# Designs tried in a protein design run: designed miniproteins, single chains. Part 96

Each design is a single chain, and the fold is of that chain. pLDDT is the mean over its residues in the fold that is shown.

## One batch from the design tools (miniprotein)

Design m3345
Fold by ESMFold2-Fast:
Structure m3345 (fold): chain A 81 residues (1-81)
Amino acid sequence: MTKEELINEAKKLIEEMRKVAEETTDPQKQVELRFLIDRLESLIEKLKEAEAAGDQERVDAIYQELKFEINEAKKKIEEVK
């Protein structure tokens, strides 16, 4: 998976989590989904900043973290549906 593909995957999950958060009546699930959305958005921005700075080690570290968080977000979406 390319970095662009990973970022696009994260953005799609953010959109899906926003829809699930709007549909759920459980305030705890809403808070958990918002936290995951904020985390993914933060990681996307940090990845872009690291690439702009030419920090290859930072880029690789954030890429792995984003990949992990994407998998966790997918699991959470399935749990709250």
Scores: mean pLDDT 81

Design m3346
Fold by ESMFold2-Fast:
Structure m3346 (fold): chain A 108 residues (1-108)
Amino acid sequence: LVEEVRALADAAVAATGRALAAARSDAEIDETFAQVFTLAQGLIVRAAALRDREIAAVTVELLRAVKALVEASPAVPADRREAFVATLDAAIAAIEAAPTAVVDIPAA
């Protein structure tokens, strides 16, 4: 299960990087982030249901990798980048504080 979750997270990071590089509108950037947060929320629910701190750790790794992609992406406007980074930092902090609790990721 953890191997499948790690592979899913790695694929999601790669897909996010490609989507951000190809983005032509704010709506495409928003859709990319909605997909990331939906996946992360699903992994948080799975970690809580299984009481699995390793799934929680993989979710944090996913969010940290997405944060690095956002910070490095010239396609993401500065104000949206700041909002997304703040949302990602809040999500990471919430998961790290309660790795096996169901925490909601706020929309950016």
Scores: mean pLDDT 78

Design m3347
Fold by ESMFold2-Fast:
Structure m3347 (fold): chain A 57 residues (1-57)
Amino acid sequence: SMEELIKKAEVSLESLKKTLEEGDEVSAKVARKELEKIIAQLPEEVAKKFREEVEKL
C-alpha cells in the first residue's frame, strides 16, 4: 500500500541519516540508492518532501 511505501521511505531516510552521522560512507551510499528507488515510486508531492530532506543532509 502507499502507507507502507511511505513508512519504508521514512525508515530508509532514518538509516541514511544514521550511516552519514557514523561516517559509514559505503553503507550511506547503499542506503541513499535504496531510498532513491523508493522515492521514485511515491506520488510527486510526497517524493518532493523526501528529496528536500535528503538535500538537507
Scores: mean pLDDT 84

Design m3348
Fold by ESMFold2-Fast:
Structure m3348 (fold): chain A 87 residues (1-87)
Amino acid sequence: SEEVRRLRERAEEHIERARRAREAGDEETAWVHVGLALSDALELARLGDLDTAVELARRALEIAGVETPSEEELRRGFERYLRGESD
């Protein structure tokens, strides 16, 4: 859908901006864009594009320099969130 395409493009833009900020040593700007990309990935999962959501979340977390959860762990996390299992 147009909404899915727009969200994916926006998440990709945030990932690119986060990467550039991190390369420039601007950690605060990098973290803001990582957070925005993760928010867009979550909305993509809500719209049924779980595969793209998992891939975008993995890429954003990699830029953040954290130990990235496995694809299976990220997929389970999104599925739990979508079921309302927040506890």
Scores: mean pLDDT 84

Design m3349
Fold by ESMFold2-Fast:
Structure m3349 (fold): chain A 92 residues (1-92)
Amino acid sequence: SEAEKKELLEKGKRLIEEGRRMQELLDLVSTGTVPEEREAEVHALGHELLQKHKELAAKDPSVAKLPLSEIALELINEKLEKGEKLIEEGEK
């Protein structure tokens, strides 16, 4: 239905925006110079990544050795891939 297609497109776009925001914040951290106005967003991202790392490490101990940057890249890729698939499905 048209409503189902619209929902898929909106969900897909949201996931892509989330993934791109995470990548932008990760890039800011990698520069070593985070603007004061962006510190709260970087702190929130760090907290989210620590929680996700703990959850994944509890299920698979090998994940405990992965740096948070690898967890961030995995989450970014997951959001972007899932978002792209939902948009493709919604456009059909």
Scores: mean pLDDT 80

Design m3350
Fold by ESMFold2-Fast:
Structure m3350 (fold): chain A 62 residues (1-62)
Amino acid sequence: MAREIAEKGIKIAEEEGISLEEIYKELTAALPTAERAVARGEISQETLDIVKAAIEIAKEKL
């Protein structure tokens, strides 16, 4: 499940000392590139769904 993977990833990043603000900023900046990568077949839709879920979780926790 994309949201479960994203939530686990955020917890790991926080344990590594990365702030929620930094996570939100970096993922939001990367989103257009990820969307284009899916359109080109370079990454899966599931990967994009995880990125979007991670952005929403980080936003909810801010």
Scores: mean pLDDT 81

Design m3351
Fold by ESMFold2-Fast:
Structure m3351 (fold): chain A 102 residues (1-102)
Amino acid sequence: DEVRRRMAEALREAIERIKEVKEKVANGEYEATPLSPLSREELLEGIERAIRLVEEALRLVEEGASVDEVLEALAEAMNAAAPSDAVNSALAEAALRIEELA
């Protein structure tokens, strides 16, 4: 119960932070380095996939998923968003908060 509520809070905060990053990328404010091989379109697709995966993790929490299952879902989201340091930072913070509940 308390664990579920805290996991849901962490995931909702991550979703909001990732949406902020998506907006910055869409507006051309992304801090991509010249060494990044991804186009803006590919980066946006990765960020959108990460949002969907975090929303799926939130649904799993609501359905009674374990901490381990939620962390696996977050790892998949991080892989989808791997080229974005800002998105990875938001996901890593959520994962750390959820790991503390185990």
Scores: mean pLDDT 77

Design m3352
Fold by ESMFold2-Fast:
Structure m3352 (fold): chain A 63 residues (1-63)
Amino acid sequence: MLVVEFNVNGVKATATLDGDELTVTFDKPVSQEQRDQAIAFAKVALLYKQLLLELLEKLLELG
């Protein structure tokens, strides 16, 4: 399970990826446009986080 938190125009968004299920929750109401943008960003961020976690784990073991 991967989790990322980010901010969309002052609103906290939390994206959770469990297998193929992506859930995005917001601290406050957001527009459909903001929701769509947040989902797109979350998909990219989760992909990068997965890649970076592997690198960070190796760096922490070496440092």
Scores: mean pLDDT 77

Design m3353
Fold by ESMFold2-Fast:
Structure m3353 (fold): chain A 102 residues (1-102)
Amino acid sequence: MEELVERAIEALERAAKEGRNTFRLSPEFEQALRDGDYEKFLEILEKATPEEKEAGYVALALQFAGDGRLTPEQRERLLKAIEAVEKAAGGPLEFVSDAPLA
């Protein structure tokens, strides 16, 4: 959990420095999150490119925040990193998916 949150924050900090607010989430990641299949999500992460891993870490950390699985400190750090991204890019954090929503 702690490593996941740290990797997500690092990805968000890089995006903020680049003025980028978008992460490309593969259809496989989106489906695994939708199904709540975190074991499958982790298997996809193992095979992912560095860019896909960044999107995956951010998406999973947000899911865990929504599920109440993060500590208050982890949640606060994640939200501050998201705020920095949104301010740098001038828009909301977005996940770009190639799959149409069902």
Scores: mean pLDDT 78

Design m3354
Fold by ESMFold2-Fast:
Structure m3354 (fold): chain A 74 residues (1-74)
Amino acid sequence: LPAEWRALSPEQLRALGDDIATAARDVARRHGWPAEEQAELDGLIDRLRAATDPEEQLRLMWEIIDRVVARLQA
């Protein structure tokens, strides 16, 4: 989890989260992820969008990135 992200304002964190969610969905769709894995990703994105605590938002953003990276290495 990048320490620099903790310095972001709530508005910047929300914008970053939206960008990460959009990019992750695009990667999953373009690379033909199985429906089950896409559903799991969508669940994480929904949790991120519902989160109001900055630490939870940061954790969820990193979990989304980690899943995308792990899948690209598979």
Scores: mean pLDDT 81

Design m3355
Fold by ESMFold2-Fast:
Structure m3355 (fold): chain A 78 residues (1-78)
Amino acid sequence: MREELARQVGGIVRQMLSRVVPEEDAEKAAKRVAEAVLKAKNDEEAVQAAIEETRKAMLELGVPEEVVEEIVKSLQPP
């Protein structure tokens, strides 16, 4: 269900961000993304919300736009 999707996406975002930002900041960003996924009406909106929230969180943390773009691509279906 959506709770499982939020948990999985949050885990992925935390893992990816912990490579470029401090673990504490990665954890906060992952929580924001998981919350956005839970508020989405369907899985398609959940993916879009996760991408948007991840981008915003990283930009607020001062992550370069190029790095943000790479991580966001990792959240999109191959």
Scores: mean pLDDT 75

Design m3356
Fold by ESMFold2-Fast:
Structure m3356 (fold): chain A 100 residues (1-100)
Amino acid sequence: SVTLTVSGGGTIAEGGSITVTATASGSGAEDYKITIVAINEATGEVIKRYIGRTKATLSNLPAGTYKVVAAAVPKDVDPSTLKLEEFAAIGAGITVTVTA
């Protein structure tokens, strides 16, 4: 089993940036690539996908509240063809708030 966590988050001004870090641990974590996903909390729209990244810098986000999650997919699978519900594991999210 794989445990995914995301660290970072907080409040930034519009035009600012924030770095988030995803960590995978547990048995078989080495068999997965991590994707960091930013979701607009009001709309449910996926705004950004950082495929195969354990660290991502979020910038140029419109004002709003975003949920940032880490998802795991097997290394031999193209994650761009998968919906979020099709990923092998999705970790707990963090919140990023962008103020106008």
Scores: mean pLDDT 74

Design m3357
Fold by ESMFold2-Fast:
Structure m3357 (fold): chain A 72 residues (1-72)
Amino acid sequence: MEDEKIRKEISEIAQELVDKGEVTPELLKRAKEVAEKYGITIEDDASVEEVLRLLGRIFAELTGDTRPPAPP
């Protein structure tokens, strides 16, 4: 499922950003690729906080489409 793959990618990028405390060129590239799919531009000089905020917004958009669970 496309959403699951994107959510996993966002989680992996966020984890590495937190663990390293910096935006490496590789993490920036991966974050930009995810954000571009949702029409969001990440600046080359974006901070860890800014990248996490933008990825968090995409993650929320993907999870915001959850309907309440149908009763059995």
Scores: mean pLDDT 75

Design m3358
Fold by ESMFold2-Fast:
Structure m3358 (fold): chain A 68 residues (1-68)
Amino acid sequence: MTVRVGNVEVRSVSSRGFAALGTGNAGVISDDVEEVIAAIPALMARGPVTVLVREEDLDRVVEAARAV
């Protein structure tokens, strides 16, 4: 599933861990979703951000993206 919130695209993936990917190869990959959420504001300062999370964490990350 994919949800867009402004310049943040949140996607559910069938992979391990979590990722926040920004412009110019900037990004964070972590097994801790809170580290990925914390990186979103800094990555948004550079441009659009794509966040890759598991389906069960999608709603939490979408709400965090709306707060930036």
Scores: mean pLDDT 75

Design m3359
Fold by ESMFold2-Fast:
Structure m3359 (fold): chain A 87 residues (1-87)
Amino acid sequence: RIEELEELLEKAEESSEEEAKKLLLKAVGLLGELVAEALADPAARPGLLAFEEELEAELAARGLTELDKETMLEVMRRALARLKALQ
């Protein structure tokens, strides 16, 4: 759920680097599941296509291999905000 994703991001922000990485990995997985579920809804699909393009462009611009905790939290919060807007 969206609430579970929010909780993971909040906990990651408060956690050590090592623990935050584990929580952010779970958050990425959950975000993927939520996007996949939303894509199954024809009414949400046009907005989700735009969202996916924006997210891919953001991750490509930042370099996937160089993401630190703070950058990952920023990207994930932005993705969550867009997902909430489509709900």
Scores: mean pLDDT 70

Design m3360
Fold by ESMFold2-Fast:
Structure m3360 (fold): chain A 89 residues (1-89)
Amino acid sequence: MAFEELKKKQDAIPEEAKRKALEAAELLSTGEMSSEAVALEVAALLELTVLGDAERAAELFREAVELTKLSEETRKRIEELIEEILRLS
């Protein structure tokens, strides 16, 4: 059943990875986000927290970063958080 597979994927994502994703989203929100970047951020959070897909979440976060006007330091911190999410998941 599709729900049982989804639940198993969700349970595989540790709470620490979800916390890192929320930190990345908060840092993105300090920049000048386009509506497309906001949609990508929301999609990334759903892929990680609902669908349990850390790799797809990382891709969507990176696309959101590319579309957001951020300082170099903030971009590097978000990339570090994305790598931590992938490592933890």
Scores: mean pLDDT 81

Design m3361
Fold by ESMFold2-Fast:
Structure m3361 (fold): chain A 87 residues (1-87)
Amino acid sequence: SPSAFEQALAVGEEVIALLRRLDEPERTIESLEALKARLEQERTKEAALHFLLAVMSQAQSLRPRDPEAAARLLARAWAAIREIRAE
């Protein structure tokens, strides 16, 4: 099974892809990509939690645009947070 870090990267990439498909501001996407790059470089629980909290915030903001995708991505982000915190 993928690690908690790999699950965090996977759900983050899906949120970034959804933001791009919905033509959300590039600054928002760049901020999320910077947190993703930090997680890829550092591979720490702190970097993962900061990234996942930002991922969840962006997924929540997308609820009015795509409620089904937002709910699915939020559930996956919460699962990743719980797994990282349990380690």
Scores: mean pLDDT 86

Design m3362
Fold by ESMFold2-Fast:
Structure m3362 (fold): chain A 95 residues (1-95)
Amino acid sequence: DKLEEVKEYLKKAKEYVDKAIENREDEEKFKEYLEKAEEYLSKAAEYADPSTKATTTLDEQGHLTSLSYTAKSEISKLVVDTLAEIQQKLAEAIA
């Protein structure tokens, strides 16, 4: 099921965000874990309809710097909701 594959990628993205937050005082590890989280977010976004492809970038401070798409499917909505959750976690943990 396509939805279950997306859920697995989003789960891994959240796990890497949690690892980044845990290592936030180590700038290199923080960046590395955020890059891995972005990789899994991108994989999840690839399952969206081509017309709704998400583009995401996390900067060195963990801020979401770009997001561009239209949520026309359950998968696209799930990606958006998870990005919002990740952004909230980063904002709360690293301010």
Scores: mean pLDDT 69

Design m3363
Fold by ESMFold2-Fast:
Structure m3363 (fold): chain A 72 residues (1-72)
Amino acid sequence: APPEELKDNPNADLATTEIGRAVMEGTKMGVPLTKISKMVDQMITTAVQNKNSSPQDLQTKLQDVARKMLEE
């Protein structure tokens, strides 16, 4: 189920899927839970701020946030 912040977002399913992928990847990489939590918060914020973006643009932005947060 999407987070409450994404409940009425037209891209909620896309955002939830991308967040799930990022969490799974971070967990496999052994990234600390505190950093994964911060990444999830940033991805949710990005999805909320970009609710009127195209699905493709939002997906690219979410993947960019996840990459930067997991690699830094």
Scores: mean pLDDT 80

Design m3364
Fold by ESMFold2-Fast:
Structure m3364 (fold): chain A 94 residues (1-94)
Amino acid sequence: MAAAKAAEIAEIEKELAEIEAELAKIAAELEAKGVTSIEEADEEAKKLLERGVELMLRGLELQIKKAKLEGRDPAEIERAEKLLPKLIEEYKKA
């Protein structure tokens, strides 16, 4: 059991690292464009923000899955699961 869980966690950590690298790239590009809010974003910046939100949501889903595999505090998992729908709603309203 332990070896199988460790392999799943390692796979999740690899995907999370790839997401973090892509988010850093998006953040640098948005900063270069002077975008500080979605309201000020042009067409190109809006596409970058949309990609960034998709990656953040995927990252959060993976972090929740990893936390469940690690047997972390249920309250921490519940907080993360509660945050995901709010981030989706904020994205839709922006």
Scores: mean pLDDT 73

Design m3365
Fold by ESMFold2-Fast:
Structure m3365 (fold): chain A 100 residues (1-100)
Amino acid sequence: MDQARSLRDQAIDLARQGNTVDAFRLAIQAVQLFRDQGQYSTAIGMALSVVTAARRSGGVGADVALDGIRQGQQLAQQGQHQQAVDTTIDGLQRGIQVSQ
């Protein structure tokens, strides 16, 4: 519980500092921990917060990650919670690749 929240807060701080790659790596870990707790909406919403912070700091991978998170939100609305989280993680991973 506390580990997922700590990773989320660290990811947001890194994103605000322009460290998009490390922010997204920590965000992926936090998403996985929230998923393991059954907190699918929290996982996706947290990833959106990290990506929003990265966009404000000029993170080049942020728009790619945002597209994946939007797809994840749509899947969650359809009740496809596992696919929603997997799609959110894929979006963050693609954001890392573009940021390198």
Scores: mean pLDDT 85

Design m3366
Fold by ESMFold2-Fast:
Structure m3366 (fold): chain A 93 residues (1-93)
Amino acid sequence: MLLDVAKTAVTLAIATGDRALIERAIELMGQLSEKEREEVLEFAYKAALMFGLDEEQAKELVEALRNGDIEKAVELAQEGAERYRAKIAEDLA
C-alpha cells in the first residue's frame, strides 16, 4: 500500500543518503493524507536517530522532508549514513 511504500522509501533514504530515494519519499508523501504524512515523518524521525543523527538533526531532517527541501534532506541523510558507516567500521576493527 502507498503508506507502507512511503515508510520504506523514507527509511532507506535516511539509511543510505540516496537523493533518488529522498525525492521519491517526498513525492509519495505528497500523495498521502495529512495523518498518513505525519506517520511517515514519525518513522523518518526514528530512522534518523537509529542511523546516527542527533535529536536536533533528526528534527531538521523531518522539517526538510515536510517542506520538500530535497537539498537539506539529502545533506542530513548523507551525514547520518556516513556516521553509521564509521560506527560499523569501528565495530569491525
Scores: mean pLDDT 81

Design m3367
Fold by ESMFold2-Fast:
Structure m3367 (fold): chain A 85 residues (1-85)
Amino acid sequence: MMEELEKKIKEAQEAIAAGDLEKAKKIAKEAKEEFKDDEVGYHVASAMLYYVKAKEAEAAGNLEEAAKLAKEAQEHIAKAGEAYA
């Protein structure tokens, strides 16, 4: 389970590094659905999705939306930490 989540994170990071935000977003959405019943995995995947959306908004020049999406990503990471504890 965690190994599969880590693999999805790596694939999404590689897609972002390649500039393929659509692929990264698809991977994040698939991870969120795959881990919907795992509180930690769901929040990590949700954070990844919001982070990719923030990158898309930033690339489009929508800085306010990018900041809002980045905050949502941070909140999901915090929830993942709380669920793990």
Scores: mean pLDDT 81

Design m3368
Fold by ESMFold2-Fast:
Structure m3368 (fold): chain A 100 residues (1-100)
Amino acid sequence: SSAAEERQAQLEALLAGFERALATLEAHVAANPDLPLEQVKEYAITLLRTVAQEARRLGAEALAALAERAVEQVKRATSIDEIFAILRELLAEMRRLVAE
């Protein structure tokens, strides 16, 4: 039970970290409306790769795979709005994986 509780707390911390990072990125983009699409993609991909790496460290392979799929979706995105839609969808999936 202790090990399961520790893993659950680590997954909840990863979720909270992603929520904070996404809010920070949204605020940064809103403050800099002239940011090129490719630069916003680089920020999003860096965030997603961090999530994938942390998920693997925690043994959350399904979450790591979702984050890697999100990287490929961001690479193909044609607008900043599409990038944020991808990131919010990943957030929703992370919430489902953490909630019982």
Scores: mean pLDDT 88

Design m3369
Fold by ESMFold2-Fast:
Structure m3369 (fold): chain A 91 residues (1-91)
Amino acid sequence: GPRLSEDLPGEARKKAEEAEKEIKRAVELLKSVPKEKVPEVIGLILRAIGYLIEAALLSRRGDNEGALKAAEKGLEEAKEAVKFAEEAANS
C-alpha cells in the first residue's frame, strides 16, 4: 500500500508512521459516524494526508526540519480526526 512514512528519515518518519496509524483508526471509525458528520472526519483525514505528502516532498528536497514540522501537523490533524470521529460515534 502507499506509505508516505517510508520516504521520511528519523523523527519525521516516526511522526508520519504514528499519523498513518491514526488515519487508519479514523477510517475504521467512519462506519460508526453519523452521516451528517462524515464530511468533517473526511476533511481532517485529507488534511493529515496532505501534510504527510508535504513532509515527503520537503524531505526529498533536503528540508529535514520542514519535513518534521509537516509530519507533526499531519499527526495533529490525524489525532483530531480520530477524536472527532469517536465523539461523533458516541453522540
Scores: mean pLDDT 86

Design m3370
Fold by ESMFold2-Fast:
Structure m3370 (fold): chain A 93 residues (1-93)
Amino acid sequence: SNDEKIEELIKELKEENVRAPTLFRLINLLNKEVEDSPVADKLIQKLSQLLAERAREEGTSVDDLLHPSEEDIKRAREWFERIKKELNLKPRK
């Protein structure tokens, strides 16, 4: 179930052409705000693979990843809140 949900989320992120800076911020939110679990670890790993692919496609620099736009920040938070709910991820203590 969770494995299928992760694959569906990754597919939707690909289909929506979510930008590399948005994905990088999403990964950082998960690392900072979510408690360690096998589900969170697998999600972060899959998102990191998608980030690498998207950054290559977009020609995204490290500087671009570190300076997301307001839209990138907003989209990352929206995806983060949705993902937390769908995968029942717990807040980091």
Scores: mean pLDDT 87

Design m3371
Fold by ESMFold2-Fast:
Structure m3371 (fold): chain A 83 residues (1-83)
Amino acid sequence: MSYEELKEKVKKAIELIKKKADKDGKVTIDQAVDSARQAGFSDEEVEILRKILKELDKDGDGKVTVKEAKEALYELMAILASK
């Protein structure tokens, strides 16, 4: 995957996540992962994202903020760009 393709997929995933956010600015890990899949990430790539999101979910409630979801997507982008 080119860096440019990867960057566009991250942008699309972030836009989808923002639309799914609740009144507290949170999404479920499943909603974030589904948004990434809709943006064109593969099943293998969204499993990497799920692991990052679980690490950011300090409360263990299965939810992350939009800010944390963005950070996880940028981390995923860095991992995939280094392959």
Scores: mean pLDDT 82

Design m3372
Fold by ESMFold2-Fast:
Order: C-alpha cells, then structure tokens, then sequence
Structure m3372 (fold): chain A 68 residues (1-68)
C-alpha cells in the first residue's frame, strides 16, 4: 500500500501547512481586533478553530499511515 501511504502523507502534510496558515491569520486578526474592533476578533476565533481542525486532520491521517 505504498501509493496509499504516499497520498495520506501528502494529505497530512497539506493539512499541517493549512493549520499553520490559519494560526498566522488568527494572530494577525487578533492584533487587528485590538485596533479596529470586535469583528476582527470574531474572524480571529474562526481562523483559530480552522487551525485546530486542520491540525487534528493532519494527526488523524498520520495515524492512518501507521496502520498501513
């Protein structure tokens, strides 16, 4: 199942990169919220939630690789 492992590895890696991007966006929007108002805080919270979700997906696919 080498081909399957490779696909799962790429998915795990992609989701990890997305998690990092959304964490960076959350940090930026948290700083914007301090200057420009609570609407940016709402977006920051949403980006943080997405980051957590993609991190969990990355870990889930990494675990699937270990089972193959």
Amino acid sequence: MEEEKEKLKKLAETFNKLAQVYRDLADIYEELAKKYGPEYAVLAARFRGLADRYELLSKAYQKKIELL
Scores: mean pLDDT 84

Design m3373
Fold by ESMFold2-Fast:
Order: sequence, then structure tokens, then C-alpha cells
Structure m3373 (fold): chain A 70 residues (1-70)
Amino acid sequence: SRLGTLLLFARHVLGSAEGVLEILEKKRDEALKNGDTEKAERISKMIEDVRKGIEETRAYIAELEAQLAA
């Protein structure tokens, strides 16, 4: 099923994005600990972009799951 394939890919994208988020959060915390506020601010912006992508991907997964349930 095309829907099943899209759902599999969307779940993989979500997992990858969540992994990136964890890495960025650690890097931000390290930058803050080292007093590198400029680096921490750049990473915080990246975190915002990744979180937005996670929310959009979760919404897409929910839509695909609803289509499979119909």
C-alpha cells in the first residue's frame, strides 16, 4: 500500500528529526556552559526549525493513519 509506505517513511523522518533535536539540545547546553551565547542562540534557532518540522511530520502521520483507518 502506498499509504503504508508513506507512513513508514514519515515515521523514519520523525525518528531522525527527534534524534537531531536531542543532539542540538546537548550542543546548546554545552555552549551555554562554556559561555558561548552566540553559538547557543544559533543552535536555539535550529532547535525551533527542527521542532516545527517534528510537529508538521506528526500532523502528516496522523493524517496518513486516519486515511488507513477509513
Scores: mean pLDDT 89

Design m3374
Fold by ESMFold2-Fast:
Structure m3374 (fold): chain A 74 residues (1-74)
Amino acid sequence: APLQAASNLQRLLMLYQMYVEQPEEFREVLGDEAAATLESMREELEKKWNSLSPEEQQQIKQQAEELLQQLKEQ
């Protein structure tokens, strides 16, 4: 389904933004292996990120901040 495919890409971009903005907190919450996986995909994720509009980038950044806060509260 298109919504599921878009959701998966958006989720990966959110996780990558969490890692870029707060790498220590990302590693503490999701682990070093998750961080290493995102780092291995860095070039692909950066290309996808740079293809987004400024509005889409801002939405994903906000969602990444909200998601990280929710994960920290668990």
Scores: mean pLDDT 76

Design m3375
Fold by ESMFold2-Fast:
Structure m3375 (fold): chain A 88 residues (1-88)
Amino acid sequence: EKEEELKKLKLFIEYMIATLERMKEEKFPQKEIEEFKKEVLKRLELAAKKLGVKKETLDKWIKEAEAKLKKEGLEEVEKEIIKKANEL
């Protein structure tokens, strides 16, 4: 159970980071991007707290998701997220 919830949290982090990048690419208004980012961080912090994930660990996973996006590109990351979501 906890391992499945941790996988879902990691996937949610990847999804949210990819969504923020997609919004930037599609040239959404800066205010909408900032509001979405604020809501994302609140949801991630709440999910992490419920699962006993430390803030330092959450911050590490967010940075890893950002690094993966930079390395692999948005299209490939979005494709992997869809694949992983279908396996859950």
Scores: mean pLDDT 82

Design m3376
Fold by ESMFold2-Fast:
Structure m3376 (fold): chain A 73 residues (1-73)
Amino acid sequence: DDLARRGSDLFAAGDYDGAYDAYQKAAEANSSNPLLKQGYLLAAQAVRAAAAGDEERARELARQGAQLIEQAQ
């Protein structure tokens, strides 16, 4: 949760490397919850897409990740 919030804050600030690392750590911290793990991995992929300048793909991946995180709650 805290790592995922940090990832979101860093992503909003344009710190793509920091955001990617935070989401990867959030996925590892939630390895026993498949939906949370996959959701955070999709968030990390969204950061990578945004860093590459693919805003549409980043938005799509972020939406998919958020949906899985919502399902895990």
Scores: mean pLDDT 84

Design m3377
Fold by ESMFold2-Fast:
Structure m3377 (fold): chain A 77 residues (1-77)
Amino acid sequence: SMEKEEAKNLLTLAVESAEKNVDWLSETLGISREDALGLNLLLVRGVAEAILNSSKDEEVREAAKEMLKEADELLAK
């Protein structure tokens, strides 16, 4: 099971590396930056879902729920 500290570190890494990941995905996969942004949002959503399924810590779960909501709102545009 995912521990609180591990989950917090994963959330921080997902947020801090977002721009770098988008550029890397676009260049590595040969796709548009717009498509890479969509893929990165799906990746962030997947990380948040994994945390919700693995962590019992309420603070971490609330942060993951907020990430899911934000990713879903961006994907709907």
Scores: mean pLDDT 75

Design m3378
Fold by ESMFold2-Fast:
Structure m3378 (fold): chain A 73 residues (1-73)
Amino acid sequence: GLAETSLSVEEARKLAEEFIEEAKEASKLEDEKKRNQTLASLYSAMGILAAAAQDEEARRILLEAAKEIKKIA
């Protein structure tokens, strides 16, 4: 169905790890505008993925990643 996701817990962990790594890299950017834009985009994407996730554990992992990105921002 349209609300279905193929995201497994393993896939959610991989995405969370990748997005957190990108957020940490983005936080080092000297361009404040680009830094803030990148961090906001990563946070939004994580939230959307979490909302779409069918698996409760996968959703929790993605929400925790979103919180971590927000802390980095």
Scores: mean pLDDT 79

